# Designed miniproteins, single chains, part 25

Each design is a single chain, and the fold is of that chain. pLDDT is the mean over its residues in the fold that is shown.

## One batch from the design tools (miniprotein)

Design m840
Fold by ESMFold2-Fast:
Structure m840 (fold): chain A 63 residues (1-63)
Amino acid sequence: DERRRLLAETGVELTPLVEEVAPLQNEYDRLRAEGRRDPELERRLEEVSRRVNERIEETERRA
């Protein structure tokens, strides 16, 4: 399963980034539980997601 392998490898490389964004993710989850949204926090999470996806796509294209 090539995609699963690439995701696992990318996940390991992104561990420090995940640790940095964990507080943002926790705040997002808390707001969602309260029925609230924070557009600025959502934009930050989207930016992180985009970087992760771009890296996965680059790795897949090279594989």
Scores: mean pLDDT 67

Design m841
Fold by ESMFold2-Fast:
Structure m841 (fold): chain A 68 residues (1-68)
Amino acid sequence: MLTEEQKQKVKDYVLSLIPGAKILSVQEAKIGDLYLVHLHVELDGKRLLVTISLDKNGNIVDTTITQV
């Protein structure tokens, strides 16, 4: 599991990319040495899925934003 510091870093990063978004849910999974964090966010009545990939040291290595 990600540390609370790493979770907060991910949330802060997402809010920096999408200012004013409301985070609805956060789910995490581990695949090998990568952590995948799926955030469901709402912006202006639209639902977005933000996927953040972190390496084993907690560095953000990939970001994908998809409207759902």
Scores: mean pLDDT 81

Design m842
Fold by ESMFold2-Fast:
Structure m842 (fold): chain A 85 residues (1-85)
Amino acid sequence: AAVPLADRLDEVAEALVDAYEAATGVRLSPEEREALKEEIRARYREWLASGKLAGTVEREGDRLRLTLTLTENGQSQSQTVVLAA
């Protein structure tokens, strides 16, 4: 079932770092991975707190489905992103 993005930031950050390594072929150290995950979590927490970002996450087997709403200048747009997790 879909849950609020705020409740799944650890899983989303992990999946985004994994996607970065897969897309670039770069292998990050454990310290670099943790630093990047913390940066992602901090940025997403800020956007969620400011109302710039809202969203839900649903786990579908080995995938995460993110439904995101971005608000800028009073305008809102919805997007769906699928990540391997």
Scores: mean pLDDT 83

Design m843
Fold by ESMFold2-Fast:
Structure m843 (fold): chain A 75 residues (1-75)
Amino acid sequence: SLEALRAERAAVEAQIQALAAEKTAELDRLRAEYQATKDPAVLARLQQLYETAGAQLSALQARRDALEAQIAALE
């Protein structure tokens, strides 16, 4: 139903916001650690976090966009 699709879109949007906030906090923490230590292991962790977080956010954004298209088609 349209109501169920809107509820799912809202849930996905909340997941995007929560994940973005969490990953921003982790990135800021690792950036501060790298600034203090200049440890190449910390730099490698930053790179990995950027790549994995980006992939996760892209997947959720694609799901949101698909739901928005389905909602628009039913309106």
Scores: mean pLDDT 88

Design m844
Fold by ESMFold2-Fast:
Structure m844 (fold): chain A 82 residues (1-82)
Amino acid sequence: SMLEEYDRLLKEAVEAFHSLSEEAQKKFLETLMPKILEKAKKAYEEASKLPPSQQEPALIEASIKLTKELLEELLKMKKEEE
């Protein structure tokens, strides 16, 4: 299910974040996280324009996409520390 995929991706992102140095964690939160939150806000605004029956599926799809982007950026930062 999409919720199971989302839960797995979120757990992987949390693990990746915790694997970073304290300095890299701070840099992520100050530079990359605000950009991801801005994308999340735009996804919410776009979903709000849809019929009510389509809003929840659109938000779930956007959440999966954004969490994949989050994980990708975290793994890139981890590789740069190796």
Scores: mean pLDDT 84

Design m845
Fold by ESMFold2-Fast:
Structure m845 (fold): chain A 79 residues (1-79)
Amino acid sequence: LEEELRRLAEELVSPRLLEEAKRAARGAATMFASGAFSPAQAADILRKSLLAVAETEEEKEEAERLARGARRLLQDAAA
């Protein structure tokens, strides 16, 4: 799951956001694995982390795409 989220970040985000995206993806995987956060909550935290460092509209769209992909991966893992 963590590796799947990391690879998704590598595919969807620009180099400038990549380190934050990988860090946020690890965080989302850890939060979900703890059992305290739903897929939607973990993905929302990931989205907010990326939006905090996004500077352009393109980067904001990257953050939204990664968050949607992460939510789906986490939902599939929860089933």
Scores: mean pLDDT 82

Design m846
Fold by ESMFold2-Fast:
Structure m846 (fold): chain A 64 residues (1-64)
Amino acid sequence: GPRVLVRSSGDSGQRAAAGAAALGYAEAGGTEKEAHRVAQDASSRLAKAEGAEAGPEVEVRVER
């Protein structure tokens, strides 16, 4: 299966959410660009739930 590497300026929870979203999408056959988008969305949603105005910066690499 694919390996997903995530770098984030967010906290450990936001980084974990980004990694889980990216891995799920990559396992479903998604592209690295799409994995990046879902990781960024997941981190932003969690950050907003935690009271932040914006999500952290997220970088994603997918290795197949």
Scores: mean pLDDT 76

Design m847
Fold by ESMFold2-Fast:
Structure m847 (fold): chain A 73 residues (1-73)
Amino acid sequence: MPDKLPDEILKETLYRLAALGVADEVKKENPDLSEEQYRAARDTALDIIKKNGIENTSLQDLIDAARKTVEEL
């Protein structure tokens, strides 16, 4: 549970929303995507966002990385 400043809580919320959006986009392209692959796509996107920050990361970059993760599983 985040015991952080309000600004940090907002950032974490935005990171989660972006990661979910990326996983949803990957699932739209791959209707047979398993729940495990969906989770892996979300977690991959979230990890990249946390490392680079939302301001330095595009949805396209996140989607590409998430796709690679589910294909290489």
Scores: mean pLDDT 77

Design m848
Fold by ESMFold2-Fast:
Structure m848 (fold): chain A 86 residues (1-86)
Amino acid sequence: IDEKEIDEALLLMGESIIKTTKPPKPSDLINEANFYVTLGDLAKKLGKYELAAKYYDLASKLYEQAGDDEKAEKYRRLSEELRELA
């Protein structure tokens, strides 16, 4: 049995499960986004602008999935600005 074929099958099954399960609750997405905002703020404070931009981008995507378009746009713009500074 080819170990590579088993790994590929497991990856495809995992992806299929994620696509067919119920979407996460908006409250769970907001809590995760708030965590990434905190990490972005810490990275920014340490002068790690590229890392801060990545965390804000992740938070923006989670806020968008939760339906918080205002926070999604805020952190998307902040991520873009920090990438220009890095």
Scores: mean pLDDT 72

Design m849
Fold by ESMFold2-Fast:
Structure m849 (fold): chain A 81 residues (1-81)
Amino acid sequence: MIEELLEEAREAVERRDLERALELFRKIAEAAKKEGYYDIAESLENTVRWLEENPDLPESSKVGVLRRALEEVEEALKELK
């Protein structure tokens, strides 16, 4: 389930659909909480909040932040599995 949401989020980021990417990040955070991965959930929630607080950032900068967050979540999940 989380892996499917991560793939959808990655596709949204690559097509620069930032609204969809943020929606998927919130869903991944919720799924992570259900599995007990609270650190991952908090990290994703913080990323979403920071981007919402900085709406004037260039699209390329927002995409970079989202890509980095996805990579960090994927690495954290590999360590937990």
Scores: mean pLDDT 82

Design m850
Fold by ESMFold2-Fast:
Structure m850 (fold): chain A 91 residues (1-91)
Amino acid sequence: SYLLEVEATGTVEQVKRFAEEAERLIRETAKRLGTEILKLEVEIEELSPTVAKVTIRVEVESEETAREIAEELRRIAESLGVKVEVKLEKL
């Protein structure tokens, strides 16, 4: 399987919007590609009253699905003004 770990930082509002859109997109992409989500974890940490970080971990069997999710999450992050770091690992 493949683990995709995404960390996004921004304002509390931007990060919460990113987390909500990311969860929706991950589920829709997996469904569209016929891939089972083995794990989906979302953790939001408020670093200050104005700054937050979200860590998203998604595990799927398909490398192609993991890569497509990664690219779509990068696009959403760019549109929402959040800084994103993406790591893909084979388990």
Scores: mean pLDDT 86

Design m851
Fold by ESMFold2-Fast:
Structure m851 (fold): chain A 108 residues (1-108)
Amino acid sequence: MEASDAEIDSKLPGVEKALEIAGDEKVLLVSTSGSTSRALVKRLGVEDKIYAVIGSDEADKLPELAKDIDVVIATDDGSFGIVKDALKDLKGIKVINAGNEEPEVETL
């Protein structure tokens, strides 16, 4: 299901702050769906900064994509948990939970 405009707007501050934390690093954005991730990237105007966008339903792609990225930003607690589990065997990947008012940062 595609997120409402209100739900997208509610996620923007957390994602914007998470992108600030990521700085110049290669970012992968994960939301509940790929359409939600794409809507957030377009709304923030950061297409040039984002390496890839996926939904948490595409978590099987994460280990391959993680070879070319430095930071994964999850837009909600559920996606954050899925990302951490999918990447648990990798080292040096930074995962940011942007679902909270203050983004949680964990380095794997």
Scores: mean pLDDT 77

Design m852
Fold by ESMFold2-Fast:
Structure m852 (fold): chain A 103 residues (1-103)
Amino acid sequence: KKIEEEFRKVLEEAERLLQYARVAGLTDVAKEIEDGIKKAFDDIVRKGKSLENAVKELRDLVEKVRAKYPDELEAGRQKLRQMAEETRKKINDFIEKLKKLLE
């Protein structure tokens, strides 16, 4: 169960970096992360490799990407945050319009 939690956490971290890379326009880096995630699942499901091995390989990939592209990933994180804030404003505007329409 502990190793399952570690896998979930490193997968969530890899998925966050993938989003940052995509938003930052790092297409090659995004593909490397996507391929790494796919490999982790293939190693577990198709090749019967240990969950511990998958955690180690995915963690190594995450650390490698962070070390090479710290500024670019931070730019992607900030841009994703701005996009989330814009989405929140649109949702709030929609809710306000609904309240006016529903008496």
Scores: mean pLDDT 82

Design m853
Fold by ESMFold2-Fast:
Structure m853 (fold): chain A 76 residues (1-76)
Amino acid sequence: HMTGTGRAAERVIRYVLPDAKVTVRELDENTLEIEIEGERRYRAVLDKSTATEQAREVAEAIKRGERPAGPFEDLS
């Protein structure tokens, strides 16, 4: 139900991780796919209603050198 969620999620990740490559794809009206590529590559399919908050949390975890929790898979 939130518009621009994919753009918001991407902006949050780029703000926290300016050197990472970030790809966001809207899969349908309720879900999007986020891929974060830096020293490791992570990917998740997220509900748009929580995607921006989950994107912030995972980006902050990666910045701290921590393993992301939740739906993000390590593809490295």
Scores: mean pLDDT 78

Design m854
Fold by ESMFold2-Fast:
Order: C-alpha cells, then sequence, then structure tokens
Structure m854 (fold): chain A 55 residues (1-55)
C-alpha cells in the first residue's frame, strides 16, 4: 500500500487484540459481563476483522 486512509494495520491489530482479551475475560467470567456487553464486543471484533481484511 502506497497510502493508508483511516485505520493502519498496526492500529487494527492492537484494537483486535484488546477486544479479544475482553472476549476471553467475558468467557471466563460470564457472571461479571452482561449479555448485551458481550454482544457488543463480538460485533466490534467482527468490524475490526473486516477492516483488517481490507488492509
Amino acid sequence: MVKAEGFSREEAEALLAGLERIRRTADANPDAVAPEQRALVDALVAAVREILAKL
């Protein structure tokens, strides 16, 4: 890529790693995380993966 507009690969990878860590914590402690928050994290992971697929 000669030019990146918006999200860089490094930024997307760092964000994905953070979100995946939150998902693992939610899986280990389901009582501490509301179902709506779990669903939001899953949606954000999917969005970041789509961004990475375009980078």
Scores: mean pLDDT 74

Design m855
Fold by ESMFold2-Fast:
Structure m855 (fold): chain A 100 residues (1-100)
Amino acid sequence: SKEEELKKLWDKFLELYNKALEALDAGDMDKAKAYAKEAVKVLFEIARFAENEEILKEIEEIAEKLEAAETPEEFRAQLEKLVELAKKAAEIAQENIEAE
């Protein structure tokens, strides 16, 4: 079902997001960026259920800033924005699935 698919995508996003944070805390920026890139891919799949163009644009902007980040501080700030946006996207996706 779409509900089960959304839950699996959310769990996968959190796993990748946490791995990005762990790599960042370990000082491995390349590994942190790799996990963040995979988390962004999963978030685009969640956003497809949300069917919200504004959210898609915000994900693209954060993804570019994550890749461009030169310091751990800049990267962490963008990761915090990414998880907030992911929560919003997941809530809208869930509401859309429950409505139909």
Scores: mean pLDDT 87

Design m856
Fold by ESMFold2-Fast:
Structure m856 (fold): chain A 77 residues (1-77)
Amino acid sequence: SMAERRARAAELIERAGVYAALGRLEEAIKLLQEAIKLASDDPEAVALLQEAIRYLQQGRVDEALELLAKAARILSA
């Protein structure tokens, strides 16, 4: 269901945040790419996740974590 996909996407975002905070950026990005696929029917969440991936690729971890928190809140509502 949509609710199950959104819940799984939120779980992947939370895990990605942990990996990003630990400096494991490649693992974080991989989890976020899967979250985007699961959240494909939520354009606001997808846009935030794509922007977070760009920040992680630039080493801007704090900015990425802020966007991940926003995306997780949208998908958990």
Scores: mean pLDDT 89

Design m857
Fold by ESMFold2-Fast:
Structure m857 (fold): chain A 78 residues (1-78)
Amino acid sequence: MRAKLEEEIEGSVYILKGAVYKVIADKALEKGDLETAKEYYQKAIEAYQKAIAATTDPAMVAEAQAGVEEAQKKLEEL
């Protein structure tokens, strides 16, 4: 089951990457750095979308989709 394990690892890596980018964007927004916030929310969305593409695990897909929706809402407000 190497292919399944690699799929889970890639999905997890992209979810973590998305979460990290979102935290950076939230921190930038708190400091009033709108340009950095926009950049990192965009990177978070891209990372979560890659996670969705990398895995068929419904729980991981749901987590990544929630991340996309939250980051998109923040980006639309900027």
Scores: mean pLDDT 81

Design m858
Fold by ESMFold2-Fast:
Structure m858 (fold): chain A 94 residues (1-94)
Amino acid sequence: DDDEADRRAARLTGKSLSTLRRRERELVERGRRLREELKKSDDPVAKRVYELTEQLAQHLGEEEANRLLYGALQGSRSLEEVVAALEGQLDRLR
């Protein structure tokens, strides 16, 4: 229950929920900027990352797609690993 989870988080630390929501907005915005950079890239792997992020946005919306892109970039050592991570997410939606 999201309402109970939110109330529990606010009860344990009232500023924590606001901090988490602020951090989530920052991740979405950073993902958006990275997506713009990928769109301008001449690298075929970077173009593939952009294409997969566009497909994720069609299923999940732009904010969630931007968050997933940023998370994949932070968790991956190469753009090839980002491609694999985003393809895995897209396959779960098909």
Scores: mean pLDDT 72

Design m859
Fold by ESMFold2-Fast:
Structure m859 (fold): chain A 102 residues (1-102)
Amino acid sequence: MEEEKKKRYEEAVKIVRELLADPTAGLEQAIREALEKAYGFEVLEVRFSDGRVEVTVKDKEGNIRKAVVELRPDVEVTPAEIAEAIIKGILDGDGKETVIRL
């Protein structure tokens, strides 16, 4: 029983360290803070999947805006470039899905 408690604690510490070391978590926070503080949008969803970042927001007028960034497997992009592309897609969108390929 004591060895099982130690293993669960070590697994929990690993999960916490992996979450804190996840650059994806920092990117979500950057996108949310930029859209909410600079533009006053309500961020409804930030979704990460393999090679794709999707962000859905509600503007001050109640309109839904969506931006999608598609990442090519042969192209290196920074988290900052992804965040900037999402912000631009949200700003340039007329409530339709805006798809940006990086």
Scores: mean pLDDT 68

Design m860
Fold by ESMFold2-Fast:
Structure m860 (fold): chain A 63 residues (1-63)
Amino acid sequence: SSRTAQSERDAALLKKAVLDGDEAARKELGLSDEQVAAIRAGLARAAATGEGAPAFSTSAPAP
């Protein structure tokens, strides 16, 4: 039970550090800016593949 809670916390912190750019979360995980950037790139690639990612229309990215 305790180990699963720790794993979930790490996952939540990682998402916050990567998605929000939260330096506090990054520091709690002991990750470097470079490591966070690498994780972001990996997640972006996985999302583009369509594994657990919403479908986006690539016509007008933003107004």
Scores: mean pLDDT 68

Design m861
Fold by ESMFold2-Fast:
Structure m861 (fold): chain A 82 residues (1-82)
Amino acid sequence: STLEEVEKLLNKIAEEFKKKGMKNEEILKYLKEIYPELPEAVQLLIDAWLNPDLSREELERLLALFADDAEAQRALEEELAA
């Protein structure tokens, strides 16, 4: 399921930030602070994570955009590595 894949990806991102010593609330605050500087595909994923009212179809579209966006993937990897 694409929705299940989105949930796994978001959980993986959260766990990587936790490895840097950030708590869940601190991760969300940090993501909100850097939000305008992130690629659009990453912004849409964060919006999906924070908005439980999004439909399955919208979540599947966001996953597809992120999966096809090498720049967004690289930007997230750089944030996780820094």
Scores: mean pLDDT 62

Design m862
Fold by ESMFold2-Fast:
Structure m862 (fold): chain A 108 residues (1-108)
Amino acid sequence: LELDRKVYEELAKRYLTTGKIAFKKGDYDRAIKNYEKAIEYARLADPKSPLVAEAYLNLGKVYEKKGDYETAKRYYQEALRLARETLGPDHPLAKEAEENLKKVQEKL
């Protein structure tokens, strides 16, 4: 038995929000786990869900705060690719991913 696509999308949004709250509090491990769950449920709802791009962008921010610039770079690259494909290159999410990618590349 599977939940319907709308239930999966709502779960993805709730995990994404919980991850953002954890990140703001400095609980990076909790943020990562919630973003991973957000990606899982977003993909179950729609393999091309823009919520996946947002979750990857936020994972990049977590790893950047942890000083893991190589992992942050990979997440920002995937966030940028997915945001461009699902939302377009002019969308704020795509622009933020591109800016953050450039900044972490300068630290490598």
Scores: mean pLDDT 88

Design m863
Fold by ESMFold2-Fast:
Structure m863 (fold): chain A 109 residues (1-109)
Amino acid sequence: SALAKKAEEIAKSLDGLEVEIALARVFNDEERLAELREKLDKALKETEEILKQDPENAEAWAARGVVYYLRSMLSDDPEADVAKAREAFEKALELDPENPLARLYLPQP
């Protein structure tokens, strides 16, 4: 679907951000940290908009999981975002057990 493709494009736009977050934190780059937080907030809103239209969209749940996972790396209290990431990936796998992104971040036993 067009919404599934949009969700995949959102997830793809986040590729490499783990390294960017790690570098920004190591160098205390406040401007870059603010930019990264804004980018993740935008991605989260975009996934929420997809899920309002199609709540069973596995690609959107997987993308949402990636956003929460990355946001946890920017937080001094990551527990809530780690839990939300796990819930989103579990929902994606319930809807589509073969979802490649969710399987990467939450491997099945």
Scores: mean pLDDT 87

Design m864
Fold by ESMFold2-Fast:
Structure m864 (fold): chain A 57 residues (1-57)
Amino acid sequence: SEKKKIREEYVKKLYETTGLKLSVSEFENMSLEEIEELTEALINIKEPPKPAVRVPK
């Protein structure tokens, strides 16, 4: 179904943005609303900024 594909896309996005290994099966059982909320929360918390390292003089 269409919802299944949408959920799969959210799961993939979460993994790529957060770098976390999440259960696809668990996300398939969740509603699109919950998946979207979780995605937003995780992206907001886990933002991969470039690490700042001290440059030699």
Scores: mean pLDDT 63

Design m865
Fold by ESMFold2-Fast:
Structure m865 (fold): chain A 61 residues (1-61)
Amino acid sequence: GIEEALQLYKAGDYQRAAQILTQVAKQSPNPFILNMLGRVYAKLGDYETAAKYQEEAEKLL
């Protein structure tokens, strides 16, 4: 869940955090989860994917 993903993010395990958040977003999409995915992908250096998630978060306002 979200708490596990946040723990992984704090530990620097961005790949596992992205995996969990992606699953959560598919089941219950909301702008907060999509914004978090954008932050996680930015930490991974994947700025293209980070931008896509930020754009999707804005569309769900």
Scores: mean pLDDT 82

Design m866
Fold by ESMFold2-Fast:
Structure m866 (fold): chain A 60 residues (1-60)
Amino acid sequence: MSKREQVIEELAKILGISREEAEKIVDEYGVDESLPVYVSITGIAIRYIGDSNEELQAAS
């Protein structure tokens, strides 16, 4: 299984989103095959959560 596929599956699981949504996020942020899978997942998740927190200005 490719690292990209594993990152997509784990990201979807961590963020509680669909596989399609996770693939879109992975394509937007990019995946580096030289990095361990867990590092790639963590980096993408942090960026996505950071972006979501900016949009969640009204989150209570």
Scores: mean pLDDT 71

Design m867
Fold by ESMFold2-Fast:
Structure m867 (fold): chain A 62 residues (1-62)
Amino acid sequence: SLMERAEQNAAQLALQALKESEELAIEVVLKAYKESRSGALAAIEALEKASPVGERARKAVE
């Protein structure tokens, strides 16, 4: 579905951002949250599996 594709894109973008910096990964999550909560959640879950920064991202949107 279109929603599933958007969520996957948000997760992939956050993981790509993490390769550059933790701060950029969190910014990607915050931007996603303003557009779609489900997209932001998918990005947070992907980050939590890859790095401790995922916990920081979750707290930033809660």
Scores: mean pLDDT 81

Design m868
Fold by ESMFold2-Fast:
Structure m868 (fold): chain A 93 residues (1-93)
Amino acid sequence: SFAERLAREAAERFTSELAAKYPLTPETQEELYELAYRTIMEAIENLDNPEKAEAIIERTAEFLRNRGVPEEFVELFRRLAEEVIRRVKEARE
């Protein structure tokens, strides 16, 4: 679907930009990709409840911080997730 494609692209961009600056094992990169993808898809499933969608994104942002992901990449994840949500909303109108 369109939403799934955008979520995958966002997850790939997030993990690729992080991996470009910090060494990641293939296993860690895959885990972060799946986490980002699943989080964005969960937020999309809750588009009709913006507070819940935001809480889903923030839960993952906190997890990333607790794992030592630098704040610039936590903010990148948020921006990418928000962009996907916005584009999916526009496509549903």
Scores: mean pLDDT 87

Design m869
Fold by ESMFold2-Fast:
Structure m869 (fold): chain A 59 residues (1-59)
Amino acid sequence: AQEAVATVSLPKLSEDELELREGERLLVLEEHPDGYWHVRSVATGEEGWVPKSALEIVA
């Protein structure tokens, strides 16, 4: 799976979203054309949707 890192901290605003912590490592599970990606936290195993603009892709 594609790796990403959170560039900012964002609170969880709905049950479908994931709380982001700056510097958190994430796996991109699914991309959506609306600009949100379904991701999984490497540290916690939690999953949810986050804005792709809050992520930096790791090569």
Scores: mean pLDDT 78

Design m870
Fold by ESMFold2-Fast:
Structure m870 (fold): chain A 97 residues (1-97)
Amino acid sequence: ESSKVASKAYQEDPPLTSMDVPEVGFSLTTAIAAAGMAEAGIDPEAALEAAENSVKTLKDLLDLAKKNNYPQSIIDMIEDSLKRAEEALERAKRAVE
């Protein structure tokens, strides 16, 4: 009965949220924050490394999502997040120059 109710009420993975894809949201936020810190002159070298690591994490997550045939909406979200993180990385690179 409990199993039958659970199967009817919820059979999918949890809805896409920062809890369901915390690494995507965290990596994008880290890249944006790192770019802001680099532009403000706050530990620009460390900020650049943080942005580079965030982009790498998002690329790895995108590969994982594609290999596991995630819904296209999730793949598109990760691709958009990666693009934004790469833009943040370019901002951090300019700040370090």
Scores: mean pLDDT 73

Design m871
Fold by ESMFold2-Fast:
Structure m871 (fold): chain A 113 residues (1-113)
Amino acid sequence: SKVAALVAAQKALEDEARKVAARLEQLLAQYRASTDPAERVALARERGDLLLDLWLAVFRAAGDEESAALTRQYLDYLTQADVAEALGDDAAAERYRKLAEEALRQLQAHLQA
């Protein structure tokens, strides 16, 4: 099943996931401490790239290219929302969060099928 393949892939990448989690915590702390919009944009993009690389590796190891594509879409929208927020564009941030929510619903529906 998709779930069994995903669980096996997550276990195979468990050490990588721990390293990514530690780096994400560090990036979030730096983002919250920063008052420079350019630095916050760079930190948001690095966080997005780390999450994308990890989840693409997990879904591709599971043989689920559709989940990989949906995950890319979801994380791209989340990163764009964080970038817009860092630049003070609240309207763009809200639009991208709504697009991310839709992409996440599609991913969840696919995984449950």
Scores: mean pLDDT 83

Design m872
Fold by ESMFold2-Fast:
Structure m872 (fold): chain A 85 residues (1-85)
Amino acid sequence: MMTPLDLRRVVLLLSSSIPDEEAELAVRLLTERLRAAGIELVAVRRVDELTDELARAAALEAGADAALLASVEGGEEVTRLVLIE
């Protein structure tokens, strides 16, 4: 028996307003955390707006179980998870 929240594959969405250097750092940190949890990062996308709508669309297009919305505010990484139902 697996839990319904057993995530295997995710897509990462990053705001296009984040500088490339900060985006690269955020991708690296999130990739490490996801790998430690046994989750595969299947795609990374830069988007103009971090919305649930875009997150769901990106996850469906990439064949992922969920989407992660990631930003950097004041040097701190902020991550939000959107599950596909």
Scores: mean pLDDT 71

Design m873
Fold by ESMFold2-Fast:
Structure m873 (fold): chain A 105 residues (1-105)
Amino acid sequence: SMLEEARRRFERLEREVEERIRRLEADPSMTDEQLAGGIIVLLLEAAAAVREVIETLSDPAVKQELLARFRRLAERLLSRLPAEFRAEFQALVDELLAELEGLLE
């Protein structure tokens, strides 16, 4: 089903994001600013991937499922950020969610 396909694509995205953030966190030369920048790039790439799936499958149930999953992913990314960058990141998450919620309407 389209919903099962969307779930599989998102689960693959989550695994790729987790691998990349672990690599960022494992780098002893990484500054808090560089780590925050890397996590922001991961959020933007995840939002783009979610958008592509929603637009490709054009299904309201897929949109609802992927928005819920994206929110949970964003919360996990937020928890990995240095404290000083969390407010900026949350503002970006809110903007991306508003854009994604507007799809198919």
Scores: mean pLDDT 89

Design m874
Fold by ESMFold2-Fast:
Structure m874 (fold): chain A 86 residues (1-86)
Amino acid sequence: EIEELRKKAKEIKRKLNDLAVSGKLDEALKLSKELIKIAEKLYEKGDYATASSGYYAASQVYELAGDLEKAKELREKALELSKKAE
Protein backbone atom coordinates (compact mmCIF):
# COMPACT_ATOMS: atom_id res chain seq x y z
CA GLU A 1 0.00 0.00 0.00
CA ILE A 2 1.25 3.49 -0.91
CA GLU A 3 1.09 4.96 2.61
CA GLU A 4 3.19 2.10 4.03
CA LEU A 5 5.77 2.59 1.26
CA ARG A 6 5.91 6.34 2.00
CA LYS A 7 6.36 5.69 5.74
CA LYS A 8 9.14 3.17 5.07
CA ALA A 9 10.91 5.57 2.66
CA LYS A 10 10.80 8.35 5.29
CA GLU A 11 12.20 6.00 7.98
CA ILE A 12 15.04 4.84 5.71
CA LYS A 13 15.93 8.45 4.78
CA ARG A 14 16.24 9.31 8.47
CA LYS A 15 18.50 6.30 9.08
CA LEU A 16 20.63 7.24 6.05
CA ASN A 17 21.27 10.71 7.52
CA ASP A 18 22.45 9.15 10.80
CA LEU A 19 24.68 6.61 9.02
CA ALA A 20 26.21 9.24 6.70
CA VAL A 21 27.08 11.49 9.68
CA SER A 22 28.72 8.54 11.50
CA GLY A 23 30.64 7.42 8.37
CA LYS A 24 28.97 4.00 8.15
CA LEU A 25 28.90 3.95 4.35
CA ASP A 26 28.53 0.15 3.99
CA GLU A 27 25.29 0.15 6.02
CA ALA A 28 24.14 3.33 4.24
CA LEU A 29 24.67 1.68 0.82
CA LYS A 30 22.64 -1.35 1.94
CA LEU A 31 19.73 0.87 3.04
CA SER A 32 20.02 3.02 -0.10
CA LYS A 33 19.53 -0.13 -2.24
CA GLU A 34 16.36 -0.91 -0.25
CA LEU A 35 15.22 2.71 -0.70
CA ILE A 36 15.70 2.41 -4.50
CA LYS A 37 13.40 -0.65 -4.54
CA ILE A 38 10.77 1.27 -2.56
CA ALA A 39 11.11 4.27 -4.92
CA GLU A 40 10.52 1.92 -7.89
CA LYS A 41 7.29 0.65 -6.28
CA LEU A 42 6.17 4.22 -5.54
CA TYR A 43 6.85 5.14 -9.18
CA GLU A 44 4.68 2.20 -10.33
CA LYS A 45 1.87 3.48 -8.07
CA GLY A 46 2.15 7.04 -9.47
CA ASP A 47 3.78 8.71 -6.45
CA TYR A 48 6.46 10.50 -8.47
CA ALA A 49 7.24 13.03 -5.73
CA THR A 50 8.14 10.46 -3.05
CA ALA A 51 9.90 8.23 -5.60
CA SER A 52 11.98 11.24 -6.73
CA SER A 53 12.92 12.02 -3.11
CA GLY A 54 13.99 8.40 -2.58
CA TYR A 55 16.22 8.29 -5.66
CA TYR A 56 17.79 11.62 -4.68
CA ALA A 57 18.61 10.41 -1.14
CA ALA A 58 20.15 7.20 -2.55
CA SER A 59 22.16 9.32 -5.03
CA GLN A 60 23.76 11.26 -2.16
CA VAL A 61 24.86 8.02 -0.44
CA TYR A 62 26.48 6.70 -3.64
CA GLU A 63 28.25 10.07 -4.09
CA LEU A 64 29.67 9.85 -0.54
CA ALA A 65 30.79 6.27 -1.27
CA GLY A 66 32.66 7.46 -4.40
CA ASP A 67 30.38 5.76 -6.95
CA LEU A 68 29.91 8.93 -8.99
CA GLU A 69 28.43 7.20 -12.06
CA LYS A 70 25.66 5.52 -10.07
CA ALA A 71 25.08 8.75 -8.10
CA LYS A 72 24.64 10.71 -11.37
CA GLU A 73 22.23 8.08 -12.76
CA LEU A 74 20.06 8.20 -9.63
CA ARG A 75 20.13 12.01 -9.46
CA GLU A 76 19.04 12.32 -13.11
CA LYS A 77 16.19 9.85 -12.49
CA ALA A 78 15.11 11.85 -9.41
CA LEU A 79 15.06 15.11 -11.41
CA GLU A 80 13.05 13.49 -14.24
CA LEU A 81 10.45 12.16 -11.78
CA SER A 82 10.19 15.51 -9.95
CA LYS A 83 9.08 17.08 -13.28
CA LYS A 84 6.26 14.50 -13.54
CA ALA A 85 5.02 15.14 -9.99
CA GLU A 86 1.52 16.64 -9.96
Scores: mean pLDDT 83

